# Designed miniproteins, single chains, continued (5): the designs that were tried, part 13

Each design is a single chain, and the fold is of that chain. pLDDT is the mean over its residues in the fold that is shown.

## One batch from the design tools (miniprotein)

Design m16421
Fold by ESMFold2-Fast:
Structure m16421 (fold): chain A 100 residues (1-100)
Amino acid sequence: MEAYEELKELLEKLKSVSDPEERKKAFKELIDKLGGEKVAKALAELEIEKNNASEEEKKQIYKAAPVQVEYWEAKINGSDQSKIEEIEERGRKLAEEIER
C-alpha cells in the first residue's frame, strides 16, 4: 500500500545505516510516530517483497514482523542480552519456517 511503500523505504534505509545508535534512535522515533503495529506491517511487506514470498510464506512473515519490533524495543529499553537473544531466536525460527 502507498503508506507502507514509503515506510518500507525508510526501514530499508534504516537497516543500511552504519551507526547502530543512530539506527536504534531512528527506529524508536518511527515506532513512536506510527505505532508498532504499522511498523510491523511495513517490515512484513518489505520481507515479502525482498523474498518474492508465496502466500504461505506471507503468513509466516506477518508472524515474524512483530518479533522484529519487539527486538528493537528491547534494544531501545536496554533489556538484558539474554532477552534480546531469546527474541532473536524466535525470529530466526520463524525465518527458518519461511525458508523451508
Scores: mean pLDDT 72

Design m16422
Fold by ESMFold2-Fast:
Structure m16422 (fold): chain A 83 residues (1-83)
Amino acid sequence: AILSLDDLLPETRLVRGPDGRLVEAYLVPRAVALAAGLPADYRLGDTVLVYDPETGEYRAARLALSAAEAPADHVYLEARDVF
């Protein structure tokens, strides 16, 4: 899946990452992420590409929560992978 930085909500939240540590995460509306090609059954640690329109660069960002763990409305990306 390819997301844009503009698809990210401006505020981050703390979530528990795959290694059991608390990680800061960006939120993307689930409908936006699915429209961008994210599978509905996405897994913890799956990666998406985040496009930065200012630099023209792509960053690989890991999903901080699986589809089963995340609240229904949003997908959570590890913030450290985005910036």
Scores: mean pLDDT 79

Design m16423
Fold by ESMFold2-Fast:
Structure m16423 (fold): chain A 99 residues (1-99)
Amino acid sequence: AEAERELAEIRREGPELTKRLEELYEGLPEEVKKLLEEAFRRAEAAGGDPETILRLLEEVLDEAVKKGLISEEKAKELLELFRRRLELEERKREIAAAA
């Protein structure tokens, strides 16, 4: 019952979150997209854990804000959307591992 409800919420939230992330990402300057790709590559090389991914994304977005490539508001929104996506993926794994 509860696990089925959580799975239904994940299935509903996943596509909406992906759409919001895609729309925001596509609107980014090319330099910012390259910085994000580098951050993901570094996170994968370091084991790809959510904490490492979020830390590297935050560092890259902070640099982009300092360079005037993206607003602080957009950087915060991107980081929150990535955090939510990682939380959804982790919750999905936890439900799959549970009996």
Scores: mean pLDDT 75

Design m16424
Fold by ESMFold2-Fast:
Structure m16424 (fold): chain A 85 residues (1-85)
Amino acid sequence: SMEDKVRERAREVIERTGNSGKGLIILNGGLVVLKKLSEGLPEDEALKIGNDLMRSQASYRGYSDSEIDEIIEEFNRIVKEVLEE
C-alpha cells in the first residue's frame, strides 16, 4: 500500500541520517497527505496540509528555519515519489 511505502521511506530516513525526529515528522506528514487524498482532496491541497502540519511539528520540536526547509524538501520528494508509481 502507499501507507506502507511511506512508512518504509521514513524508516530509511531514520536509518540513513540517525535523525528519528526528522523521520517521524516525515512519516506523520506523509500519512496525513494519503488520508486527505483518500477523502477526495486534490494532490496539491493534500500536500499543502501535510507541509503545514510538518512545519508546525518541526517548529514545536525546536528545529531552525533552515532545518525545517530541509525536512520539507525531503518530505515533498518522498511523497511525490510514492504518489507517482
Scores: mean pLDDT 84

Design m16425
Fold by ESMFold2-Fast:
Structure m16425 (fold): chain A 95 residues (1-95)
Amino acid sequence: MAVAKLEMTATGADKDYFIGKEIDGVKVSVVVTSEVEETPEGVLTKVTVTATGGVKDKEKTAEAAEEAAKEYHARAEAETGKPLEVEFEPVEIEI
């Protein structure tokens, strides 16, 4: 089993969701979790995207994590009506 984890921090919206992704016919399970922290500067949202796939599908598993992160950002921005500042960390792949 390959696990790709991508962490990002966004300012504003918060929401957890589960996504099933399919990359080139390979099914990957993706979970997006968020933690909201209220600060004097505003609301900070730390988002963790975890994608799980086959050991031979490491690249597709990482791609699914990145697509889920982008989808989360777009959805959160649309729901809040405000631009979100997002910082992405490199994708980590575990076997």
Scores: mean pLDDT 58

Design m16426
Fold by ESMFold2-Fast:
Structure m16426 (fold): chain A 96 residues (1-96)
Amino acid sequence: SISEKLKEADEAYKAGKLEEAAELVAEVYEETYGVDKEETAKKLLEILEMYNDPSTAPEDLEKKENELMKKLIEAILKKANPEEKAILEEVLKELE
């Protein structure tokens, strides 16, 4: 289940297994939003590594998080009904 995968991802993250955590979250996003698992896992790993690197500037982390969020919204838009599309397109504009 999605809940079990998210729990496993949290446990992996707490154990310092960033790649495993990223892959598990990417699997959830693939199942829920229909994103590309491999590309999403790579982006999540980059974000987790930046978050755990004290030399990372907050604005660089925010940029990477926004890039991931934009891809998630774009994937949802492909499957959304017309009412959902209007809301998601507004959110997507805020991330540009």
Scores: mean pLDDT 79

Design m16427
Fold by ESMFold2-Fast:
Structure m16427 (fold): chain A 97 residues (1-97)
Amino acid sequence: SQNLQQIQELIDQAHQYYKLAMAYAEETLKADPQRGQELAAQASLTYSDAMNTLQKAEENHQSQQALQAAQDALQKVKQMYEQVKAEAEATLAEAAA
């Protein structure tokens, strides 16, 4: 199924964004342990919610809505990554000053 392959590619992309977000959170832990923990929790929660949606989309790949739901879930993970990155970079810049 072409939809199944596309959804699986979106799952892989979500995992990559999550890994990058967690790397930023881990670097932030070194400068600000509380902020780093908050960013890690945000990344984990958003990724878990998105993976639940992505897994349901994979299971229901014959549904007209499945691919759209998977795309929407990936967009939320990408937005989370951008927010975690921005907050981490701001925290690390302040700590370096």
Scores: mean pLDDT 88

Design m16428
Fold by ESMFold2-Fast:
Structure m16428 (fold): chain A 58 residues (1-58)
Amino acid sequence: MEEKEREIEEEHKKRVEELREKAKANPDMDVLKYVGEMLRVVGEATEELLRLRREARE
């Protein structure tokens, strides 16, 4: 479980970097849309962590 949590954090970090790169490439990008994408990335990581904990609980 601990290893999987670390992997989720690492993957989340990658996606954040991808979003930053997209924002730099598109300065015309809507700020609200960028925030929405950030929340999506955070939500995905959170859901994955919740899955791991749910499996532990059975």
Scores: mean pLDDT 72

Design m16429
Fold by ESMFold2-Fast:
Structure m16429 (fold): chain A 67 residues (1-67)
Amino acid sequence: MEELEKIKKKIGEEGKKNPKNARVLHVSVVTDGKVIHREFHLKSNTPEDAKKVREEAEKWAKEVLKK
């Protein structure tokens, strides 16, 4: 249970702010016959945050596909 507090702290320190009006981008990639899912959270409803999350999702998908 106390490990959850540590994880939450790390996430909070990296983002510093919890997503108050969160949207979730669900990305799925197919590699080597397997489907891998990843959720990306928008910190706010701003187009800038949406663009950053989309770029992070694309980067992650490329990393997964290279395996």
Scores: mean pLDDT 61

Design m16430
Fold by ESMFold2-Fast:
Structure m16430 (fold): chain A 62 residues (1-62)
Amino acid sequence: QCSPEALRCALSYFSDHPLSCNLTEEEELKRIQEMKLLPECKGLSDSDLRCAIEELKKDKCR
């Protein structure tokens, strides 16, 4: 469902910034904007990055 690039980006970002299972939608949007500042995350859509965050939450929280 998510691009491999978005998943790689999210894994890289959250290795340095611990992922909380209690992320609100507002906090998730802030994380997406922070991720877009990373070279490996440039050019990825907000929806693709959100998809990647949700997949990581599924893995970590269940």
Scores: mean pLDDT 78

Design m16431
Fold by ESMFold2-Fast:
Structure m16431 (fold): chain A 81 residues (1-81)
Amino acid sequence: GAVEEALERIREKALELGLSEEEAEEVQRMAQGAVDAVAKGADPEIVAALTVRELAERFGEEVARALAPLIQEALDAAAKS
């Protein structure tokens, strides 16, 4: 579905940005946690902001900035489910 496709794009983008396979899987798990929170009724704007901040702290601002649009797509898809 749209959520699964967005999560796979996040993983692939992380690899393109120079992250290892293990780091890309961690990024995907963080995105999955964010998706799960939104699916359970959390505010997508708050969850997106927190997820992007955590990505910046762990992997750097450039990685977080590049992944932010894909995170938003995943959370928008989760909110519609």
Scores: mean pLDDT 86

Design m16432
Fold by ESMFold2-Fast:
Structure m16432 (fold): chain A 79 residues (1-79)
Amino acid sequence: MSEEQRAALQKTLAEIRALYARYEEAVRAGDLARAAALRDRILAVLRDYLSTVHSPSQVDALVSQAQRALDEHAARLRA
């Protein structure tokens, strides 16, 4: 892996972690509009990164999997 590729991965993971923390806070607070916006941003950041290393069909599968995981976690936080 090149230094550029490693830096891109680290930056993407840091951004997703920060967005995820805000998403969890929004879900716990019952701020559904904010949670939805943060969810869309997490998925967009993930899709952008995955598109640099995976085929379009693999990206769609991985993003759908991440979508499901986020929705399941939100349901657990609301229960």
Scores: mean pLDDT 81

Design m16433
Fold by ESMFold2-Fast:
Structure m16433 (fold): chain A 77 residues (1-77)
Amino acid sequence: MLPELNEEEKELAKELSEKFKIPLEKVERYLQLRKAYPLASYEEIGEKVGLSKETVRRMDIEIGVRALEEAVKKVFK
């Protein structure tokens, strides 16, 4: 069974959906799969969600950048 998204993760899914113009349901599915299989390849996640491996890669990078920005803001302000 795929892990349920918490409120913060659902908000992230909405932001990714708007940025990448992907249906919200697909982005939520992507996040659930990444939580369950953090070491899965871009191709494996993309196939399960119905997204290209490049789209999965771009979303992974965006999540990493957002996590870094949040960490930096907590240190500086």
Scores: mean pLDDT 79

Design m16434
Fold by ESMFold2-Fast:
Structure m16434 (fold): chain A 77 residues (1-77)
Amino acid sequence: SAGDELLALAMELLRLVPDEFVPEAIGLTLRVMGYILDDDPKAAAAFMAAGLEDLIKRYPDLRPALEALLARVRALL
């Protein structure tokens, strides 16, 4: 399901980010999970895409890894 795919992508985010960004990635993951539990996978995907765009803007060094993940999230919209 789209929810299962989004959870897998959120877990991949946690593996990709340096340790200092793990708390922010956990916060993003918990909110995405909230939308999935509300049976709103489009809102979950949109929120995750916006969160990834914000992380890329604030931390440009993460851009190559996070742009690839963002493209996969956008494919679920």
Scores: mean pLDDT 83

Design m16435
Fold by ESMFold2-Fast:
Structure m16435 (fold): chain A 65 residues (1-65)
Amino acid sequence: PVIVLAAAFDTSDLSDEEAEALARRLLERLEGLGKQLAEAIKKENPDVDPEVYVVVVLLGKNRVL
């Protein structure tokens, strides 16, 4: 199974550097949540190996990470 976690954040009032720093923190947090979810799925279904993908969209900067 494949799990996709996506989040969008409005950074229109932040500098590019501030927006990147925030996006990195969001990516780290979502990756942590994704790992926890994957572990829970493996615990119930040990024969599967779920893949987790995380996407962060920075609204106001026209960027996707």
Scores: mean pLDDT 76

Design m16436
Fold by ESMFold2-Fast:
Structure m16436 (fold): chain A 60 residues (1-60)
Amino acid sequence: STATPLAQKAATLVRLAALARGRSEEYAEALEQAILKEVGSITDPDALGAGVSAVVARLS
């Protein structure tokens, strides 16, 4: 996997947060996969956070 450990952690936390808010498993999986695909290679925490927020906003 080309995704950084930080990006994998962020994707997992977003997935768990979506499930905790009552969203479907399909939606949570789509969010996790989109984050890993689109921003998974980002190593800077601030840039990763901005990228994750953009993906979540686009798919919400």
Scores: mean pLDDT 82

Design m16437
Fold by ESMFold2-Fast:
Structure m16437 (fold): chain A 95 residues (1-95)
Amino acid sequence: VEELLKKAKELREEVKKMGIQIFVDRAPSSASEEVKKSAEKLGEEFGEDTAEGKDSGKIYPVSEEEKKLAEEIRKKGKEAEELEKEAKELLEKAK
């Protein structure tokens, strides 16, 4: 049970990092610190939304690489949800 929750947490952290990567790659290297922080926050939100299957209509992957990354984020998010659901069911049965 604890292993399922740990794996789900790791997958959710990975989807956040992948979302950040997309936005960091889009930000110019000379961008201000405020712009970089905004890009990181948007990347985290994009990762979480994509993992949950929510298309935030204001964030579009513009390259084939970004589309593949978004698809991978979605797959990892779905796997994390399934693991969390299994862990909850096992915890209820263990009561």
Scores: mean pLDDT 67

Design m16438
Fold by ESMFold2-Fast:
Structure m16438 (fold): chain A 85 residues (1-85)
Amino acid sequence: SRARALAEELRARMREEGIEEFLIELLERAVLGEISEEEALAELEARLGLTPEERGGFRAALRTLRLRVRGELHRLDELSERARE
């Protein structure tokens, strides 16, 4: 699926940036809608002790990433349609 392919690309890029695998998996699942924004924030808060300001920043970042992911999925869909012919 395109969502899975994009998720794998994002995972690879985040590994290249040296981001912890746990955080990569959590962000990937949240961005793809496999878990709720609230569940992702709760998990991070429990493990990393996020402040209210950090929680707000992470929420905004997740929303931005979701919009970007939706845009990339749409772009990949267009490319797939063109590649068929």
Scores: mean pLDDT 64

Design m16439
Fold by ESMFold2-Fast:
Structure m16439 (fold): chain A 79 residues (1-79)
Amino acid sequence: SSMDDNMIEIAFGVLSSVLRSKFGQDFADEFTKKAASTDLEKAIEKLKEMSKTSDDDRKKELEEAIEFLRKLQEILNSK
């Protein structure tokens, strides 16, 4: 639904802001460019890809972001 798309867009904005604060503008820009859609599964795949080349601290934050998006996906797909 259009509400679901709006929630996903807001979640992406929040995540971009958090990633910028923790890892800098370039990292946030990379996420934003790779997650240029309201597709939660695609965004999760992009975060997993970024995690593969990340240090332990960054990997942990990305895993928390992935869990957040997965929980949102479950809520939107569940009754």
Scores: mean pLDDT 70

Design m16440
Fold by ESMFold2-Fast:
Structure m16440 (fold): chain A 90 residues (1-90)
Amino acid sequence: EKEGAEEAARKAREAAKLAISDPTAKGTGASAAGVSAAGAEFTAETGAGGKRGAALNAEAAAEGAERSGDGEKNKEGARLGREGARIAAE
């Protein structure tokens, strides 16, 4: 459980990083991805919300990446966030 939450947090953080670094990124989407990544990390560190909390935050990071633009990095960020959510849900 903890390992899955930590992996989800790592992927959510990477999704947020990709969303922010894409030249087409828009502030609202990038900010949403960043907040979701921070939430996933907090869940992994404290155990608050467990797998469900980590999965929800990773999914939100993926949505933030998608909303920040349709560039290649935004698409990769969305993929990583959804993969993290899947890992946390297991």
Scores: mean pLDDT 65

Design m16441
Fold by ESMFold2-Fast:
Structure m16441 (fold): chain A 86 residues (1-86)
Amino acid sequence: MAAREAAERFLALVEELVERLIEKAREAVEKGEVFDEEEYEELLKKVEEEMERVRRLVEELLRAGAPAQLFEDWIAEAEATLARAA
């Protein structure tokens, strides 16, 4: 049980990080210097594909009996990254 709960918290945190990165990319597009709208749309598609891949990997790890500590360690790393990005 703990492993699935930790995995769900990890996925939620990854989604928050992705939302913040998308916001930064949108700001860059609005400034007109980094991406055009087609490049931005391709970036969004790539992000969606990566999120699906991450969710699949998490499910496979849970199926393989990965411990809650693995996801807790990943959460701690992601939270540290988020704190530095703020």
Scores: mean pLDDT 75

Design m16442
Fold by ESMFold2-Fast:
Structure m16442 (fold): chain A 69 residues (1-69)
Amino acid sequence: MAEEVYKKAKEELRELTKDAESIEEVRDIIDKYIAEKAPSLSPEEQLALFKAASEVYVEKAKELIEKKE
C-alpha cells in the first residue's frame, strides 16, 4: 500500500541519513535506497517512495545547510 510505503521509507531514510555529514552523502544514501526498493513496487507505491525520499532529503539538506552557514 502506498501509505505504508511512504511511512516506512520516511522512517528508514531518516535513520539511514542520521549520521550523514554532507548533502552529497544524503543523496547517495537515498539513491541507493530507491534503487533497491523501487523495482519491487507498483507505480503508485514508487510515487509514495519518491515523495518520502524527497521530504527526508529536504529535511536533512536544510539541517546541513544551516549548520555549514
Scores: mean pLDDT 80

Design m16443
Fold by ESMFold2-Fast:
Structure m16443 (fold): chain A 67 residues (1-67)
Amino acid sequence: SLSETISRIVSLIGQARQALANRDYDTAQQYLDQARQLLDNSNLPPEDKAALLQEIDELEQQLQQAQ
């Protein structure tokens, strides 16, 4: 379901945040890549997709600044 897809993406984003906090940049990148791939392959409403993309983009920026 779309709700399950959102929950999975949110979980991956949370795992990426935790990895970034632990300075595990490779693991953080892997979780962000998985979140983006799942989002790109999903047929979520544009509003939900935009919100999740914003969170992923913010973490990607933080990861780039940390490296």
Scores: mean pLDDT 87

Design m16444
Fold by ESMFold2-Fast:
Structure m16444 (fold): chain A 85 residues (1-85)
Amino acid sequence: SYSSRSSMMTVGTRSMNRMVRNFHHMGVPPSTRRERMNMMSTFGNTMVNNNVPVSRFRSYMGNFVRRSTTHTVGTVRNFVNRVMS
C-alpha cells in the first residue's frame, strides 16, 4: 500500500540521517562530504530500486556498510548494531 511505502521511505531517511550524526559522534566520519552524499544516495537508491521491505532493511544496511572500505568491518558492524537496536 502507499502507506507502507511511505513508512519505509521515512524510516530509510531517518536511519541515514541518524547514521551520519552517529558516525560523526563515534569518531568514524566519512573522509569527505562526497563520501557522505554517496553513502546516503546509495542507501536511498537501494531502498527505492529494490522495494525493500522494512523487515529486511537492517540486513540491507548491514551489507551496504560492510562493503565500505572507509571503515573497518568491526567498527562498521558495531555502529550498525548500535543504530538499529
Scores: mean pLDDT 49

Design m16445
Fold by ESMFold2-Fast:
Structure m16445 (fold): chain A 76 residues (1-76)
Amino acid sequence: SAVDEALAAMREELRALRRETLERLRGASAEERQRILDEFVDRVAALREQALAQGVPEEEVEAVAREVLAELRAAL
C-alpha cells in the first residue's frame, strides 16, 4: 500500500540520515557538533511531517523516529 511504501521510505531516509550524521560528527569541532545535531533534529521532524501527510499512523512514525534517535544517542 501507499502507507507501507511511505513508512519504508521514511525508515530508509532516517537510516541514511543517521549514518550521514554520525560520519559528520566524527570529524566535527564542538561548535559544529551542535549545528549537526540541530540539523538532524530538524530533518527528522520534516520526515515525520512528510510520513504523516502520506497517511502513516502517528504511533508508527513516533516509534521509528524514537528508534533512530536512540540509535544515534547510543553511538555518541
Scores: mean pLDDT 84

Design m16446
Fold by ESMFold2-Fast:
Structure m16446 (fold): chain A 85 residues (1-85)
Amino acid sequence: MLKEMEELERRMEELQKQIAQNPTEELEEELLDVAGEYLRLALELGWTVAATVRELVARQGIEEAVRIVRERLREMREKAKRLEA
């Protein structure tokens, strides 16, 4: 479980870097999946997460948290795509 969480964190960092270099919808979807799984595991296991993330989930629920992540990732992809075009 600890290794799984660490792998997910590392994977998110690598995907963000790849999206900056080569923005594609496939990479965006993969990042969304990994981020969603990370949030899900953290909540399911009662794991310690960043206070901001936990507060967001507590106030708006996990579904809304995922939507916010999706919105941020789309903004990042659009910005990266403009720079890498």
Scores: mean pLDDT 63

Design m16447
Fold by ESMFold2-Fast:
Structure m16447 (fold): chain A 83 residues (1-83)
Amino acid sequence: MDENLERVLAEAERLADEIEASQDEEKAREIVRWMAKNTDGGVGEILQLYIDAVDFLENEDDEAAKRAYLAEAAAQVAALKAK
């Protein structure tokens, strides 16, 4: 099992929760853009999916929809890893 992918998703979930609680979209975008710029060597695709997930979670009220989105994002990450 990909522990590295699980750690990235767990960290993404924690960060998304903190961003949602703070309602600080500008700071959230700055942090994520900084990470994308400083992530070399093949993690950029995962960060892009994370950026999309954070934006979705901030605009979605339904917890079930949030979980479904994260499940699809995880499947996309697994597909990218298989390529």
Scores: mean pLDDT 58

Design m16448
Fold by ESMFold2-Fast:
Structure m16448 (fold): chain A 80 residues (1-80)
Amino acid sequence: SEKLAYAQEKMRELGRRASEVLEQMEKSDQATSRKLLEEFKAEAKKILDQLRETVSEEVAKSFEETVENILAYLEQLIEK
């Protein structure tokens, strides 16, 4: 499906952005890391909202779960 391929590409872009955010957080203080995480959360939400209009609800929920796991991981790295 062209729609599924589009969604998969957007998820790959999010994964790459998560890696960039992680790398920047490793070089940043806690306050800066929290700002980076909030910006990434906003970016991820926009992409997920677009995907909900593009793919089935079942597929969108699977991608939402993947994003939630990434966000949880990044949040744990900010905690002392």
Scores: mean pLDDT 82

Design m16449
Fold by ESMFold2-Fast:
Structure m16449 (fold): chain A 80 residues (1-80)
Amino acid sequence: MSEELRKRLEEALKNKDLAGAQDVLLQLLGTDDTELFREAVEAVAAQGPEYDRVLRFVRAMAEAQGRLDLAALVDEVLAR
C-alpha cells in the first residue's frame, strides 16, 4: 500500500500533475503512516511554489479530519 502511493506520487510529480499529487496526499491522510506522509509533503514542497496550493488544501483536510498532528507537519514544511 505505502509503496504504491509513493510510486503514484513520483509519477504525478514527474508529470507536474497537481491533482494527482493532491490525491496521493489525501489518501495518505487515511493510512496513519505519518513518516510516509512527511516524506510525501516534503517531496511535493521541493517541486516549487505552484504546489503550495496543493499543500494548503491537504492541510485544511487534515485539520477537518482532526489530524492536527499532520496539519502541523504541513505548516512546518510550508514555513520553509
Scores: mean pLDDT 82

Design m16450
Fold by ESMFold2-Fast:
Structure m16450 (fold): chain A 116 residues (1-116)
Amino acid sequence: MELSEAQEILVYYIEKRFKLSPRARELLRQVIALIEKKHPLTEEEAFLLGMMLATVSEKDLPYIDELADRILKELGVTDLTPDEKRAIALAAMVGLTLGIPFEEIVKYVKEALERV
């Protein structure tokens, strides 16, 4: 699925910092695409969100990863690699920052996992 220009900006900054496997990159892109379908991103919002995630300190990464663990527990998924979990956590942080409810983000992650 082709990404919007705003999605490409956001994903660029995330991928610049984080070394993601091909599957982790696909999961990230699919969750972000589902988020934008419900909350259209401006280029400015995409840039600010991308910069925020690209500049997250190493000390805060465990808290972001705990967000993925909470989502995956809700979905009963246990077989993801650490980088796939990181991709889900980063996409979920985008949704939460945009004011999307946690339960709706869980649905987007479920749909993305069914597509990869």
Scores: mean pLDDT 81

Design m16451
Fold by ESMFold2-Fast:
Formats: structure tokens, C-alpha cells, sequence
Structure m16451 (fold): chain A 71 residues (1-71)
């Protein structure tokens, strides 16, 4: 869904711009707000913890491209 894809892109962009701790906090905030599921939040936090900055940037770019196609 567009809403969950935008939330995921926000987490990954936060990881690239502000680092992994800020991204993990953002993922938790979005989970508590209902924008992503508990499972999606845990997957995003794990991805942020284990991925390089370049990998995070490429995944964020992919999600942003998907959002653009849905608009």
C-alpha cells in the first residue's frame, strides 16, 4: 500500500541522512502510529542495523520510484 511504502521510505531516508539510531526510532514511531505493522517495523530495524549506508540509499531510491509510479 502507498502509506506503508511511504513509511518505509521515510525510515530508510532517515537512516541515510541521520544514522541508524534515528531510523530505528522513526520505525518505532511509525509502528505506534499504525503506518506500518509490527513485523514490518522489526524487518526495517534489522535491515537498518545490518545494511551499509549505500545499501540503505539504494533501497530508499527503489521505494521512492515505486511511490512515484503509484501517484
Amino acid sequence: ELQSTMAKATVLMTAVSRGPDAAIETAEKLRKSGFISDEEAEQLKEFVRTSSKEELREEAKKLLDEITKLL
Scores: mean pLDDT 80

Design m16452
Fold by ESMFold2-Fast:
Structure m16452 (fold): chain A 69 residues (1-69)
Amino acid sequence: AELARQGLRAVASMAEAGHDKETVVGALRALASVLPPEQAAFLNETARKVEEAPPDEIPGLLREAAERL
């Protein structure tokens, strides 16, 4: 869980730095590919929420997701 939590915070920092939504979603899916299935499923669901969210809400979504792990 700690690797996934730190990864989510790193991706949140990417979003805060102005990386586009496609890059953020790609980073989440890449992180999910190296994690256990339950954590991977959570990150893929988080990526889906990011796809639907306005850009200004994405960092908060990712930080909240990290808190829930």
Scores: mean pLDDT 82

Design m16453
Fold by ESMFold2-Fast:
Structure m16453 (fold): chain A 82 residues (1-82)
Amino acid sequence: NEDIEEALKIIEENKDLSPKEQMELLIEKGFERKVAAFALTIYMLKNGYSEEEIKKILTEELGLSEEEAEYLIKLAKEYLEK
């Protein structure tokens, strides 16, 4: 949970970078790929990105499957309900 909050802070401070560049930055800083992808999904939902836009970014830019992208979007929505 704190890892996700730290990743979200890094994303917000680097919002001028592309999602792929933000993912690479997070991995370089020692975050697991799954944590980085989840934090990026939370960030995009929180900042008004559509589910279609998020799915496209996760699949086309970050190399996730459609099933993985849909699962992360579902989990990120549940995270934001708290």
Scores: mean pLDDT 83

Design m16454
Fold by ESMFold2-Fast:
Structure m16454 (fold): chain A 83 residues (1-83)
Amino acid sequence: SVREAAEAFFRRLDEMLEEAKKTLSEEDYKRFEEILEKHRRQVEELVNSDLPENHKLLLIESSLGLAEIYYSVLLHVEKKRKE
């Protein structure tokens, strides 16, 4: 269901933030947290919107994909900075 997908999305965001806090610089962590907070708000609005369920599911999956890509980029930058 859309709500189950949203709950899984929020859990994954929380997991990424906990991992990022240990791995990223303070500045990159703050920026990452701000971006994930925006994604959280967008998904909360999406769940309560009048869009068809299949569109909501695709948009939640897309939002998760973008968050995962951004996290991967930040991890790569941090790893390269330490080299």
Scores: mean pLDDT 84

Design m16455
Fold by ESMFold2-Fast:
Structure m16455 (fold): chain A 91 residues (1-91)
Amino acid sequence: MPTPTPVQVRGRMILSSIDVTMRDGDRIRPYLSPDNQQQYDNLSQQGDNIRQQIQDAIRNRDDSRIQQLIPQARSVINQMQSIINQGIDQR
């Protein structure tokens, strides 16, 4: 097996971060305001699309595509975390 590049390692790490964030978000979603639920649903859809694109890029060994997707994934994760934190503060 060829050694993974640093970009491929970062891609796999960001996939794990998406999965953890979505798990935590799904648990808090029922406690969110309707506006925050809608925002979370939109971000969850974006996260799923980015997750699939990163998985495809890792499979195809497309390091350039992984590099382009990592900032997009981090943006979605950060926005989801902001909403999750708002839900926790309301409990």
Scores: mean pLDDT 84

